# Designed miniproteins, single chains, part 74

Each design is a single chain, and the fold is of that chain. pLDDT is the mean over its residues in the fold that is shown.

## One batch from the design tools (miniprotein)

Design m2726
Fold by ESMFold2-Fast:
Structure m2726 (fold): chain A 91 residues (1-91)
Amino acid sequence: MDEVIAELERRIAEDPDDAESWLLLGSLLNSQGNYDKAIEYYQKALEADPDNALAWKNLSETLEKQGNLKRAEEYRKKALELAPDNLDVRA
């Protein structure tokens, strides 16, 4: 796990616009229960690629876990707007 985080951090240091690496790092932190950092990194993924439906979806799910239901619903709608049939299909 630490090796994966270090690799993702290295990719981000080399290319801060690597939305995929930000998204994966956020997902790892979310799985560890570190919701605040997960949200921060998902926001970085969206800063790099604002059309990333999966990042909007993951942000929404993490906000639900924190009890921030209003913001979660807003971001869930954004994810569905970008990829209504399948949140994994963006390109």
Scores: mean pLDDT 78

Design m2727
Fold by ESMFold2-Fast:
Structure m2727 (fold): chain A 71 residues (1-71)
Amino acid sequence: SAMAEAALAKAEEALRKAEEAARQGDVEGTHRYLMEAERWAVRAAALGASERAAAVGKRGHDVAQEAGVPR
């Protein structure tokens, strides 16, 4: 659905910002953007994009591990 695609796009954008913050050593910013990505991924899953939302979640976990952010 268009709403699921929009939610996924927001999750991907937040994840991209988390990756950038992690590269800069910004632990607080990384955590904030990962939480935002999770919120949008949960919404996307509720709208029927559960498989693609799970992929965002997995990548978010990898970013959290790299930045030393607790999951």
Scores: mean pLDDT 84

Design m2728
Fold by ESMFold2-Fast:
Structure m2728 (fold): chain A 63 residues (1-63)
Amino acid sequence: SLDAEIAEAIALMYLGLANVAKERGDLETAKEYYEKAIAILESHPDADPELLEFVRKKLEELK
């Protein structure tokens, strides 16, 4: 659906911002953006479940 496509696009944007923050050593900001990506995907059940799992894995890898 269009709503799922928009949610996925927003989640990918947050994922990109999280990756930039992580590369800059800002782990707190990276965590916040990964959590925002997860929240938008969880709010849209018809969004890609593989993308949700991928972002969850990225957050878990953030030590």
Scores: mean pLDDT 86

Design m2729
Fold by ESMFold2-Fast:
Structure m2729 (fold): chain A 80 residues (1-80)
Amino acid sequence: SLGEKLLEAHRKLNELREEIKKKVTDEQFDEIDRLVAESLTLTEEQRKKAVEEAAKKFGIDPELLLEYVEAYREYRDLVA
């Protein structure tokens, strides 16, 4: 059901959010959160490039940040 998918997407998003928060400062996470929200308006290629640059800037795994962006997008699509 849509409700079950939304709950699962929310849990996945929260798990990734907490994992990233353990690796960066609160200020850095706020910047990442803004970049992730802005990335929703980008093309797939632009989003990938933005994620790679952000991961390099904050010293986090680009695969982890990409998973977070995709989870955020899935969650937003379900609540829209």
Scores: mean pLDDT 83

Design m2730
Fold by ESMFold2-Fast:
Structure m2730 (fold): chain A 58 residues (1-58)
Amino acid sequence: KLEEEIGELVLEMVKKGLSLEEAVYIAAELYKKVKEENPNASEEELLEKTKEELEKYV
């Protein structure tokens, strides 16, 4: 599931030196940004785009 893959990226960010709070905050802010930029996108498309943005931080 895309949610599980996003969770794995958050944990990889923590392994690389970010706090869990910081990693979760970044993921939430990226999701919010993606949703604002793609108001007609499905939840699945929003999660996929959020995952792509999070991969840049790993």
Scores: mean pLDDT 81

Design m2731
Fold by ESMFold2-Fast:
Structure m2731 (fold): chain A 70 residues (1-70)
Amino acid sequence: MEEEIKEIAREKGYEVEVRRVGEKLRVTLTYDGVTVEFEVESVEEAREFLERLETAIAQGRAAGAERRAL
């Protein structure tokens, strides 16, 4: 579980630390000097969170480049 989460995060270009806290995993991501911490119970939950985070980052990057012309 911890290893799979690290692999997914590294594939997406994040620096990652994973620690077990009871039945949950605490994940710390660092991306471009920004640190995000969250807790997940499974690899699937971690993957879902990482996909949403990546989408938000990509959307933020794209949103700055174009504006509505009417």
Scores: mean pLDDT 70

Design m2732
Fold by ESMFold2-Fast:
Structure m2732 (fold): chain A 65 residues (1-65)
Amino acid sequence: SERKKKAEEIAKMSPEEFAELVARSTPEQRDELALLYLAYEKGMSEEEFDAFRKKVEERRKQLEK
């Protein structure tokens, strides 16, 4: 899966490479990278990651009044 491959690429990055990627990222891209990395650490499949991301978005909307 594209997301799993991206997460694996991030996990293989040096601290310097990862710092550069984060520094060059927009706030939206940083949020996506954070969610992707957390999903990878939890061993989520692509389908589980998609469900997880949607659930996070739904819950954020419920909590924000």
Scores: mean pLDDT 71

Design m2733
Fold by ESMFold2-Fast:
Structure m2733 (fold): chain A 64 residues (1-64)
Amino acid sequence: SDVERMVLIHELKELAEYLKDKDPELAEKVLELIRQIENGEISLEEALKKLKEIVDEAKKKGLI
């Protein structure tokens, strides 16, 4: 699961970079999610659930 955690963090960093100039508020939500994962504040399952909510919001806004 360490590999899955590392891959998720990498993908989230890419997403935050993509969003920072398009929707800074949504980019900040991604950065906060990375912080929660790195600090062990949430499980991988909870992180994936939060990511889905962020992705759904980005799709609604036409960003993805």
Scores: mean pLDDT 86

Design m2734
Fold by ESMFold2-Fast:
Order: C-alpha cells, then structure tokens, then sequence
Structure m2734 (fold): chain A 78 residues (1-78)
C-alpha cells in the first residue's frame, strides 16, 4: 500500500522527500523498490544516494546484489 507512493516520492524534486522515501522503502523491504532504489544510487544528492544504498542493503538478497552490480554509475568524477 505505502510502497507505490514511496516509489513515486523517490522521483520528487525535493531531495529530502526522496531521501525519506528511500529509507522507508528499505524498512518495508518490498522487492518492487529495488529498481527505483537502484536509480536513486545515481541521484545528484549524496544524502539520497546514501539512503538508497542503505535501503537496498536492508532489502538484501540476490535481487539486490544483481541490482547493485548492474548500477549504471558507481564512481564520481575526481
């Protein structure tokens, strides 16, 4: 029930909203959040990226490992 609105909140223009949505998705642990959280790993705001990573680690499992391995952008430019 709360998963869908939280996934939409990950796309909010407000980074505070995106950060909180990522953390809540991690607490819920629904696998539907894995792909949206993977996209949030490339977010412009470092707080959102950190929250998305922590959320994915909370969800855990092979699906998360696969998502983390396939993330588009891992290192930032120097």
Amino acid sequence: DEVEPLIEQLKSEDPEVRREAALRLGEIGDERAIEPLKEALSDEDERVRNAALQALLRIGGEKVDEALASVKRLPEKP
Scores: mean pLDDT 76

Design m2735
Fold by ESMFold2-Fast:
Structure m2735 (fold): chain A 56 residues (1-56)
Amino acid sequence: DEEAALKAAFAARLAATAGVTADGVVITGVSLDAEGRPVVETEPGPAAGAGARALA
């Protein structure tokens, strides 16, 4: 889906600006709280994997 590709590119840009990687984070939505603070809805990516997938 083209929209998914655009969101992935946007997430990468935000991660680069913050100095982190977007590999472990998938942004599914973004909105503002009633307080005016940005709320980013994310899903754990394959790299995020709850951080326990090092066991073989």
Scores: mean pLDDT 57

Design m2736
Fold by ESMFold2-Fast:
Structure m2736 (fold): chain A 101 residues (1-101)
Amino acid sequence: DRALRDELLAEYEAALKSTDPESLYTRALLTAFATSEDRDAWLARALESGLISPAEAARLRRLSPADYAELRAWVEQQIELQKLLAELGLTPEEYLALLAK
């Protein structure tokens, strides 16, 4: 479901712009989901532990393998970018300047 993928991408992007507890939780949850080695096993454990509702688990299961792979690639790219920026002490603007040449 491309609409669901786009919705999850928008939720993650919005969460990146805030440091409130809800945004930090949303980032952690979607990161764990998107980068899981076994999506179905992750969903089962998250549901068992009460991290997600049965309705949310059903929603996330609607994501096609292709849409899930795209979500994973995007989230992994954001993680690597944040790690690189933190390690180098660079702003996003300084990092983009380095990539320009």
Scores: mean pLDDT 76

Design m2737
Fold by ESMFold2-Fast:
Structure m2737 (fold): chain A 100 residues (1-100)
Amino acid sequence: MEAAELGREAAELAAEAAAAEGEEMRRKAEEAAEAARRAAEAAREAGDEEAARAAEGAARAARAAAEAGGGREGVLAATAAAVAAAGAAFAAALGEGVEP
């Protein structure tokens, strides 16, 4: 559940970045990237290669949002990062919850 919780945190931070402006948007996007990176690490430690790969994708998307620097491009990138992080959280939860 650690990787799924970190992925959910990354999704929440990326959504906050999409709703924020200026430096706060960049800061929240950087926080989302770090949470997604930690989710990928937790997934690797759990042996969930698919969840780790999804979380790495979310971390890259959040970093791209931070680098976009604001405006419409930043909002769209942060929204994409939130969707990617939510997907990573779901992948981790499925790996932990669907096994017999």
Scores: mean pLDDT 79

Design m2738
Fold by ESMFold2-Fast:
Structure m2738 (fold): chain A 72 residues (1-72)
Amino acid sequence: DKAKLQALADELTKKGEELAAKGTPEDQRLAGLYYAEAVRLQLQVEGASEEQQQQRAREVLEQYMAQAEALE
C-alpha cells in the first residue's frame, strides 16, 4: 500500500527533523539514519529500482555523517 509507505516516510522525516534540531553530532547521525530510510521508502512509492533506493539512501546517510563530523 503506497499510502502506508508514504505515511511511514513522512513520520521518519519528522523524527529526523526533530533529532537534527537538537544540534549534537550524535543526534545528527541518528537524523541521517531516519532520513536515509525515509528517502528509500519515498523512492519505493515512486517505483524506483532497489539499486536506486540503496544508492540514494547511501548518499543521504553519507551527507548527514559528514555534517555530524563537521559539528565536532
Scores: mean pLDDT 84

Design m2739
Fold by ESMFold2-Fast:
Structure m2739 (fold): chain A 66 residues (1-66)
Amino acid sequence: SDEFQQAVLDAIRKAAEEAAKKTGAKASVSLRDGQLVIRVEGSPEAKAAVIDAATQAAADEANRLL
């Protein structure tokens, strides 16, 4: 289960960072006490793009592993 959690977290982190770069924003993704924390510094559009990318990456990676 730890490998599954790590793979999903890595996919989320990569997608969030790429979306942030495309929008000129900064994003950081961390896991704190089992809870996913995403911080985005940028416009409302950048924040939306990062959240959308992170959500899609999580779904795609989970479906790939299940």
Scores: mean pLDDT 80

Design m2740
Fold by ESMFold2-Fast:
Structure m2740 (fold): chain A 56 residues (1-56)
Amino acid sequence: MEKEKAIENSEKLKEQADRYHALADRLEAMGFTEEAQRVRKHAEELEKKAEDYKKK
């Protein structure tokens, strides 16, 4: 059963997503709205991958 490795990978992806969300917030505050949206999109993809690891 590979649950343990999937959980570790999920947590790492969540951590990366959180960092990208923080970066996007900073970019938006600085007026780089288009860059912020791109970074938010990437963070959302990482979050979905992390959740999918636990669901599947």
Scores: mean pLDDT 77

Design m2741
Fold by ESMFold2-Fast:
Structure m2741 (fold): chain A 61 residues (1-61)
Amino acid sequence: METIEKLKKLLEQEKPDLDEVREVLRNAIKQGSPETLELLRKLLEKYPELGPLVREIMAEQ
């Protein structure tokens, strides 16, 4: 629930803080729920530059 709210806030922000983005991405990937994955996909569509960061976090698992 909290991770979904944070993902929605990041989608609304023009210049999100990189440390906050990293923490939210880790939590979203760890949860792996359909809702968090759908929001993560939308975030990557808005900010394609986050793709390498997501890949790095997924590789840590």
Scores: mean pLDDT 74

Design m2742
Fold by ESMFold2-Fast:
Parts: structure tokens; C-alpha cells; sequence
Structure m2742 (fold): chain A 82 residues (1-82)
């Protein structure tokens, strides 16, 4: 059986992109998502970008995405504190 972990991650990301495509796209959100994708995993700028993205999603009323990006930022920050 083919490894499904990568396909599961891709499907989840595509589902999120589809929801954004349906009218939740903001130019600032697009820029932050592009920045996060361009940054290396261990970049301190990635944590900052994730926090800003969470704030923008909160302003748009997308609480689920806001919490998701905030958790990602927290996880990276905790990983560095250790």
C-alpha cells in the first residue's frame, strides 16, 4: 500500500486552499502564505508570518484557520525554547 501520510497532508492543504478560493482570499493573506512557503522550516520569520496570518484570519472571521496558524506558531516557538 502506498504511503498515505503525504497524500493526506496534500489533501488537507488543498481543501484549505479551496475554502480560501471561495472568497476568503485577502492580498495580505496571500503574501504571508507565499512567504511561509518560501521560508525554511527553521526561520524565525516563519513564526512571525504564521502569527500575522492567524490575526488576519481572525479578522476575516475564520476562527478555525486562525487557531490552526496560531498553533503552528506556538509549536515552532516552543521547539526553539527547548
Amino acid sequence: IVEQLREKELKEEEERQKQIEEGNLDPEIEKLEALIKALPEDSPHRIEALRKLAELYEKKGDKEKAEEYRKKAEELEKKRAE
Scores: mean pLDDT 69

Design m2743
Fold by ESMFold2-Fast:
Structure m2743 (fold): chain A 56 residues (1-56)
Amino acid sequence: EELELKRKAIQAETDYLFAQRRYAESLATDPARAPQAHREMEEAKKKYEELKSKLE
């Protein structure tokens, strides 16, 4: 149960980090992609924070 939650949290954290990188990259190289990348980053952040809350 807690191990499953931790595994999901690690995955969500990884997804969030990649989304942050994509957003930063889009701002520098492809501004047209930035709004979509920002939404993806916010979704990944929400999932990560939800899982962190369950581990508290």
Scores: mean pLDDT 80

Design m2744
Fold by ESMFold2-Fast:
Parts: structure tokens; C-alpha cells; sequence
Structure m2744 (fold): chain A 66 residues (1-66)
């Protein structure tokens, strides 16, 4: 289900944030994770997926800049 996919992605992003040594990137990831969780709780799966894509883009930009 979409709900299960979003939950698995939240768990993955949390593990990434926990291992992140850059405090600014970790804080931005944690903020996005909270927004994804909020949209999931509201049943807005479209907005939850939008925020998941924002988190992926954030991670890609930080990888490319270092």
C-alpha cells in the first residue's frame, strides 16, 4: 500500500539522518521527516511523496557539493 511504502521510506530516512555527521543536513532531514509523518497521518499521500522527493533531492545536492 502507499501507506506502507511511505512508512518504509520514513524508516530509511531516519537511519540516514542518525548517521549524518553534518548537523545542518541532519536538521533539514529531520524537518522533512516530520512533514512526511504529518502528511501520512492526515492521509495526504501525494504531499507525503512530494516531501520524500524533496528529501532525496536534498541528499543528492549535498553529495554533489562535497
Amino acid sequence: SKKDMIRKEIDRLRKIAEQETDPKLREELEKLIREIERYLEEGDYGKAFEKIHEAHDLLLRHADSQ
Scores: mean pLDDT 84

Design m2745
Fold by ESMFold2-Fast:
Structure m2745 (fold): chain A 65 residues (1-65)
Amino acid sequence: SHATGGAAAAERAAAHARAGDGEGASLGMNPWGSFGDPEAAERGGRAAAEGDAEGAQKYANLAAS
């Protein structure tokens, strides 16, 4: 599901962010572009890139809805 995919991407992005790899974190969120809600997808991508896995999961669920 979109929500499950978002959670996995958020976890990868958070791991990259913790390592100081902002580019890797950003690339981990490429699937966000395929979600139906672009505003929720954008916020989810930002949260994941900043290492906020919980926020990314929340917005992934909204984007998938």
Scores: mean pLDDT 54

Design m2746
Fold by ESMFold2-Fast:
Structure m2746 (fold): chain A 73 residues (1-73)
Amino acid sequence: LPGDLSAEELVEAARELAEEAVRAARAGDWRKAAALLAAARLVAVEAEISGYEKAAEESLRIVREAEAEIERI
């Protein structure tokens, strides 16, 4: 788990989870959207713990952008 994924894989995972969260929110599935956002945040934390500073920053930016988009729905 910690350190098992590369920096690039973690960023991609965060992006996919965040994109699915926005899609779930647009479909009215707020529970699924919340769960997917929580998972994306955990990926950002994993990147930080693994020492992937740039990947952690990018993953967190992706999550924040998705949260802002969901708030506008």
Scores: mean pLDDT 83

Design m2747
Fold by ESMFold2-Fast:
Structure m2747 (fold): chain A 118 residues (1-118)
Amino acid sequence: MSREELLEEVERAGRLATSPDPEVRREAARRLLRLAETGDPEVNLAALPTIERLLTDPDPEVRRLAALALLRIAETGDRELVERTLRIAEKLLTDPDPEVRYLGGTTIVVAEQELRRA
């Protein structure tokens, strides 16, 4: 997909993320995870605000998917994005869901390793 097509998909996922239906928000989180896996820094920068909002979603599955998307962004190695993922991931350590806490901890380790690369 082109960057333009990926940015359009970020906009669509952002709209789905505001749905009152948790199944629709889970689909939004799954789409954001796929977008994060593309490794495009501009796409990830555009997606990050929606991912951050979904990390506070009342549905634990939405939060797990958003946390996994955050981890994928940290793995892509853009310094500004990695610094942002580190700050966001620290908040996940207090999440009631053990899987979200695990993904938060993993994201911190990955982000710190990337930031140590000069």
Scores: mean pLDDT 88

Design m2748
Fold by ESMFold2-Fast:
Structure m2748 (fold): chain A 72 residues (1-72)
Amino acid sequence: DLAALREAAAEGAKRAAAWVAGQTRLTPEEAAELAALLAETAARMAAAASLEEMRAVEAAAAPRLRAILERA
């Protein structure tokens, strides 16, 4: 069910954003960059018309997320 997958992705993004807000080791700039990436990814997932589009969004977000976390 694509709608259930979108809902799960949106809930995951909310939890991830809450986790970022709780982090004290990230600079305000790093936290803002990570929060922006998570919000952008959640919006793209919500707009995805197919599972293939959702996977493409994840594939694009994963390296960007890794790069931010590796710098922190």
Scores: mean pLDDT 74

Design m2749
Fold by ESMFold2-Fast:
Structure m2749 (fold): chain A 83 residues (1-83)
Amino acid sequence: MHREKAEAYRAEAEKAAAAGDYAKAARLYMKAGMHYMEAGEYEEALELFEKAVEAARKAGDEILESLARMNRGITLVEKKNSE
């Protein structure tokens, strides 16, 4: 379930980014990353949070960029501690 939701949000984020809606893309990339984290797929989650940071920066949304950076940091900690 979580992996399928992550893939769906990722696809929606890519479409939003292609349309130039970077704020929407950043939010959707974060949703996808969160679902990958719940699935234990930390490498995929990290990639999506990095895309969210880039999209938020392109949107000029510093709050959204900060949230994406925070989620990226949490993912790195979880990945190291996932044993």
Scores: mean pLDDT 85

Design m2750
Fold by ESMFold2-Fast:
Structure m2750 (fold): chain A 76 residues (1-76)
Amino acid sequence: AEELFEEGKRLADRGMLAAREGRLEEAIRLFEEAARKFEEAARLFEERGDLEKAEEALKYAEAARARAERIRELLA
């Protein structure tokens, strides 16, 4: 669970850097991958009863998806 959450954070950080450098399509893919990692982490946290960590991971997933959507809107 923690490993997936950390992978998600690394992907989101890379997505932020890609967006700042104008690599918008790469940023979208990175944020989408980050969201999936956070969602998987949340499921595993929930399965073991770590509801607080699961909720935190879901919030990170939502933020990553929102960032990807905002960038996608710029490209549409």
Scores: mean pLDDT 86

Design m2751
Fold by ESMFold2-Fast:
Structure m2751 (fold): chain A 97 residues (1-97)
Amino acid sequence: AAEAEEEAELRKKGEEELRRLFERVIEAMRAAGEPEAVIEELRRTFERIQAAFKELDAMVKAGVDPAEAAAKAAAIAAELSEAARALAERINALVEA
């Protein structure tokens, strides 16, 4: 069966949903009055995360060792967690202002 193609399609869909979420977050933060410098920093972080996902996809397609792919996935997860924490902190600051 073509399960690998179905997984690739699901990954692509997940990447598009994540991009849409990032765009909505940036719009919301801009509307809430966040400085442009902060918006720019968030956009750079999102672009770096997207680049890392593309690199992981390329590694998987190239058939690299599963341990290397897992290490890359863990690094991406750590960066996503950090970005989410930073975003939550900024939202709290805006609500308190």
Scores: mean pLDDT 73

Design m2752
Fold by ESMFold2-Fast:
Structure m2752 (fold): chain A 93 residues (1-93)
Amino acid sequence: VSLVVSAVISVLSLLAVAFLSHTLTRRGVAVEGAKRLLRDSIILIAINALIGLLVLLSNPPSRLLAIIDAVITVIVLLALVHGTAVALKALRQ
């Protein structure tokens, strides 16, 4: 279950970041902003993937790892919302 949730969130996050980068490139927006979003998103996704992998390797499952995974998932979602807001602002201008 945790693997499926982490995989779905990671894939959606990567797709969202790729879409934002592509959209910024098509609009001729500053490459620096796109690089920053990509870097921060990749770091958060990598951390979430590592926690998901640790949960998979834990047998029996650890409540502590589940809490950490939930916290990182929330941070990833907040980063996606922030990235989307920046992209929408660039598209409107």
Scores: mean pLDDT 62

Design m2753
Fold by ESMFold2-Fast:
Structure m2753 (fold): chain A 85 residues (1-85)
Amino acid sequence: STIYTGFAQAALKAGDYEAALKLAEKALEIDPENVRALIVRGEALFRQGKYEEAKEVYEEALKLRPDNERAKENLKTVEEKLREL
């Protein structure tokens, strides 16, 4: 849902990563292929230090939209974090 995705993005900007995750999850319950909601979920997980989970979510986003530059950039960033253990 556009509304839930928008609120998830606002929560992410405010540093409320738990709220961002819950709102992104609500958007994905409505539309599992919502790439924007997947990106917000991945970013919130990354901010919480959940790098393996963030990677999986960005890979899901890129499976749905291979040309999404935001998801590609975010995947590279999380892979850099994971290279250091």
Scores: mean pLDDT 87

Design m2754
Fold by ESMFold2-Fast:
Structure m2754 (fold): chain A 55 residues (1-55)
Amino acid sequence: SDREEALRLIIKAGNYAMEGDEKKAKEYLKKAEPFMTPEELKAAEEHVKRLLEEV
């Protein structure tokens, strides 16, 4: 399902963000965009941003 694929991509983006790999984190966020609503995308972007700030 679109939701399941989005979740997989967002988890991967978060993992890259925790590694400090901002380029890969943003790449996987971009890949997940077509599978999310605007609200879901905003939440995912904020989540990844927080992880990058805490690395």
Scores: mean pLDDT 80

Design m2756
Fold by ESMFold2-Fast:
Structure m2756 (fold): chain A 70 residues (1-70)
Amino acid sequence: VPRTTLSLTVPLSQGDAARAAMEAAAKAIPGVESLSYEEEGDQVTVTLVVRGEALPAAGRAMEAIRASLA
């Protein structure tokens, strides 16, 4: 099954909130393989790797998280 990478980049001030939300989503969604956190300057990128079958659920979770941080 192919792996898909989903990334969310936010200002550093929202980094902890984005990481916590993505970690909660990863725990709730079967088929999530990894979660990583990368800080670069004033931005944080949270990356989620999911199996293909989990992509619809992961995509919906990403949209909800982006909306909550906007």
Scores: mean pLDDT 78

Design m2757
Fold by ESMFold2-Fast:
Structure m2757 (fold): chain A 68 residues (1-68)
Amino acid sequence: SDVERLQAARDLLRELLAAGVTPEEAVRRLLEAGFSPAEILAAAQFLLDLGEDPEAYRAVIAEVERLG
């Protein structure tokens, strides 16, 4: 389901950034895990809106937008 996919994307993104993975490498790993750019963007925007690590999630959003 879309809800389960977005939850999985948010959880993986949080874990990667908490482990010290760069925003750019986190986007790459989420794409390799089968998440779409739109799903990664939605996950990062959700976590940014919650007030979590604004610098890191803005960088994730910028990387997704750079990839087109």
Scores: mean pLDDT 87

Design m2758
Fold by ESMFold2-Fast:
Structure m2758 (fold): chain A 95 residues (1-95)
Amino acid sequence: SRAEYARGAAEAFELAAELAKEVSKDPTNKQAGIRAMFAASVAETLAYLSGDEEAAKLAREAIKYISQGVDGNPEAAEKASKLFEEAAKRARELA
């Protein structure tokens, strides 16, 4: 159902936000960055399937920032974390 997709998206965005925060504290933690991008990609797909195009757009923007984070920009990783938090909140409202 749409609500099940929204719940899955929220859980994946929440995980991506925490992992992006880890990258913001240590940009050399490439494993956290890879895991954040994977979780975000799953969340973006589930958000789209739930009909939440805005949460999917936030996820795509956040993925761009986490990529910059793993390249040594901790501020970009922090921005990604905040965008994932916003996307998670939106997805929770639909669940």
Scores: mean pLDDT 86

Design m2759
Fold by ESMFold2-Fast:
Structure m2759 (fold): chain A 55 residues (1-55)
Amino acid sequence: SKLVEEAKELNERGLEISREIIALHKAGKDTSAAVKEAMEVAKRLRELLEQIRRS
């Protein structure tokens, strides 16, 4: 279903952002923007999973 495919894409994006946060932290750089993006991806994924649960 389209919802499952969107959930996969969001999960993959979340993993990419997690790697970016780790790389930034190791380099002593500001992670604020990447953390904010990760929180937005997590929120979208949670909303999508709730839609799947109600289907």
Scores: mean pLDDT 86

Design m2761
Fold by ESMFold2-Fast:
Structure m2761 (fold): chain A 85 residues (1-85)
Amino acid sequence: MAREAAERARREMEERREEAIKRLQEVYKMNREQAEAAVETAAELRAIGAEIQVELEEIRKAVEKGEDREEVRERVIKRALEERR
């Protein structure tokens, strides 16, 4: 199984890539080649940014609930390490 899931994920990545290309062409008036290169660079930067964003969101929500910021930070770091290794 999972061939359908793998092809689905590939198509979803292609669709998101095409969406980003269109936005870059519309906002920055880039040609397609420039937009494609920018999307590849932005995807790598967004992957890093998404990790930071998740950490900030969890810390923010926990602080609003009155939890200890240090405890939440350690929890988020441990989860990120566990998912990667």
Scores: mean pLDDT 60

Design m2762
Fold by ESMFold2-Fast:
Structure m2762 (fold): chain A 107 residues (1-107)
Amino acid sequence: MTAGELVQKGIEYLFNGEYEKAVEYFEKAIELDPNNAAAWTLLGMAYLRLGEYEKAIEYFKKALEIDPNNAAAWAYLGMAYRKLGETEKADEYIKKAKEIDPDLPII
């Protein structure tokens, strides 16, 4: 299975609410391609849905080390900080996301 196939399967589990399975598939994708910023972002999203906000932050930061123009990763980083009650950091990172992509849908 390719990294892309693992990411696609992880996305299917993520949208079906099977967050632990999504994590497993995104971790496998990253093992095959550790420079896949999208896979790191999706792993962070899965942990965000699991309520593991500090872990989500770690993985969004890894995605941004690979691709600092990943507006989605900035937005989700802001959402994770908001969940921790760090509203000032949340607003800063969401602003960064909107500066990169003003049309980015923030859920």
Scores: mean pLDDT 86

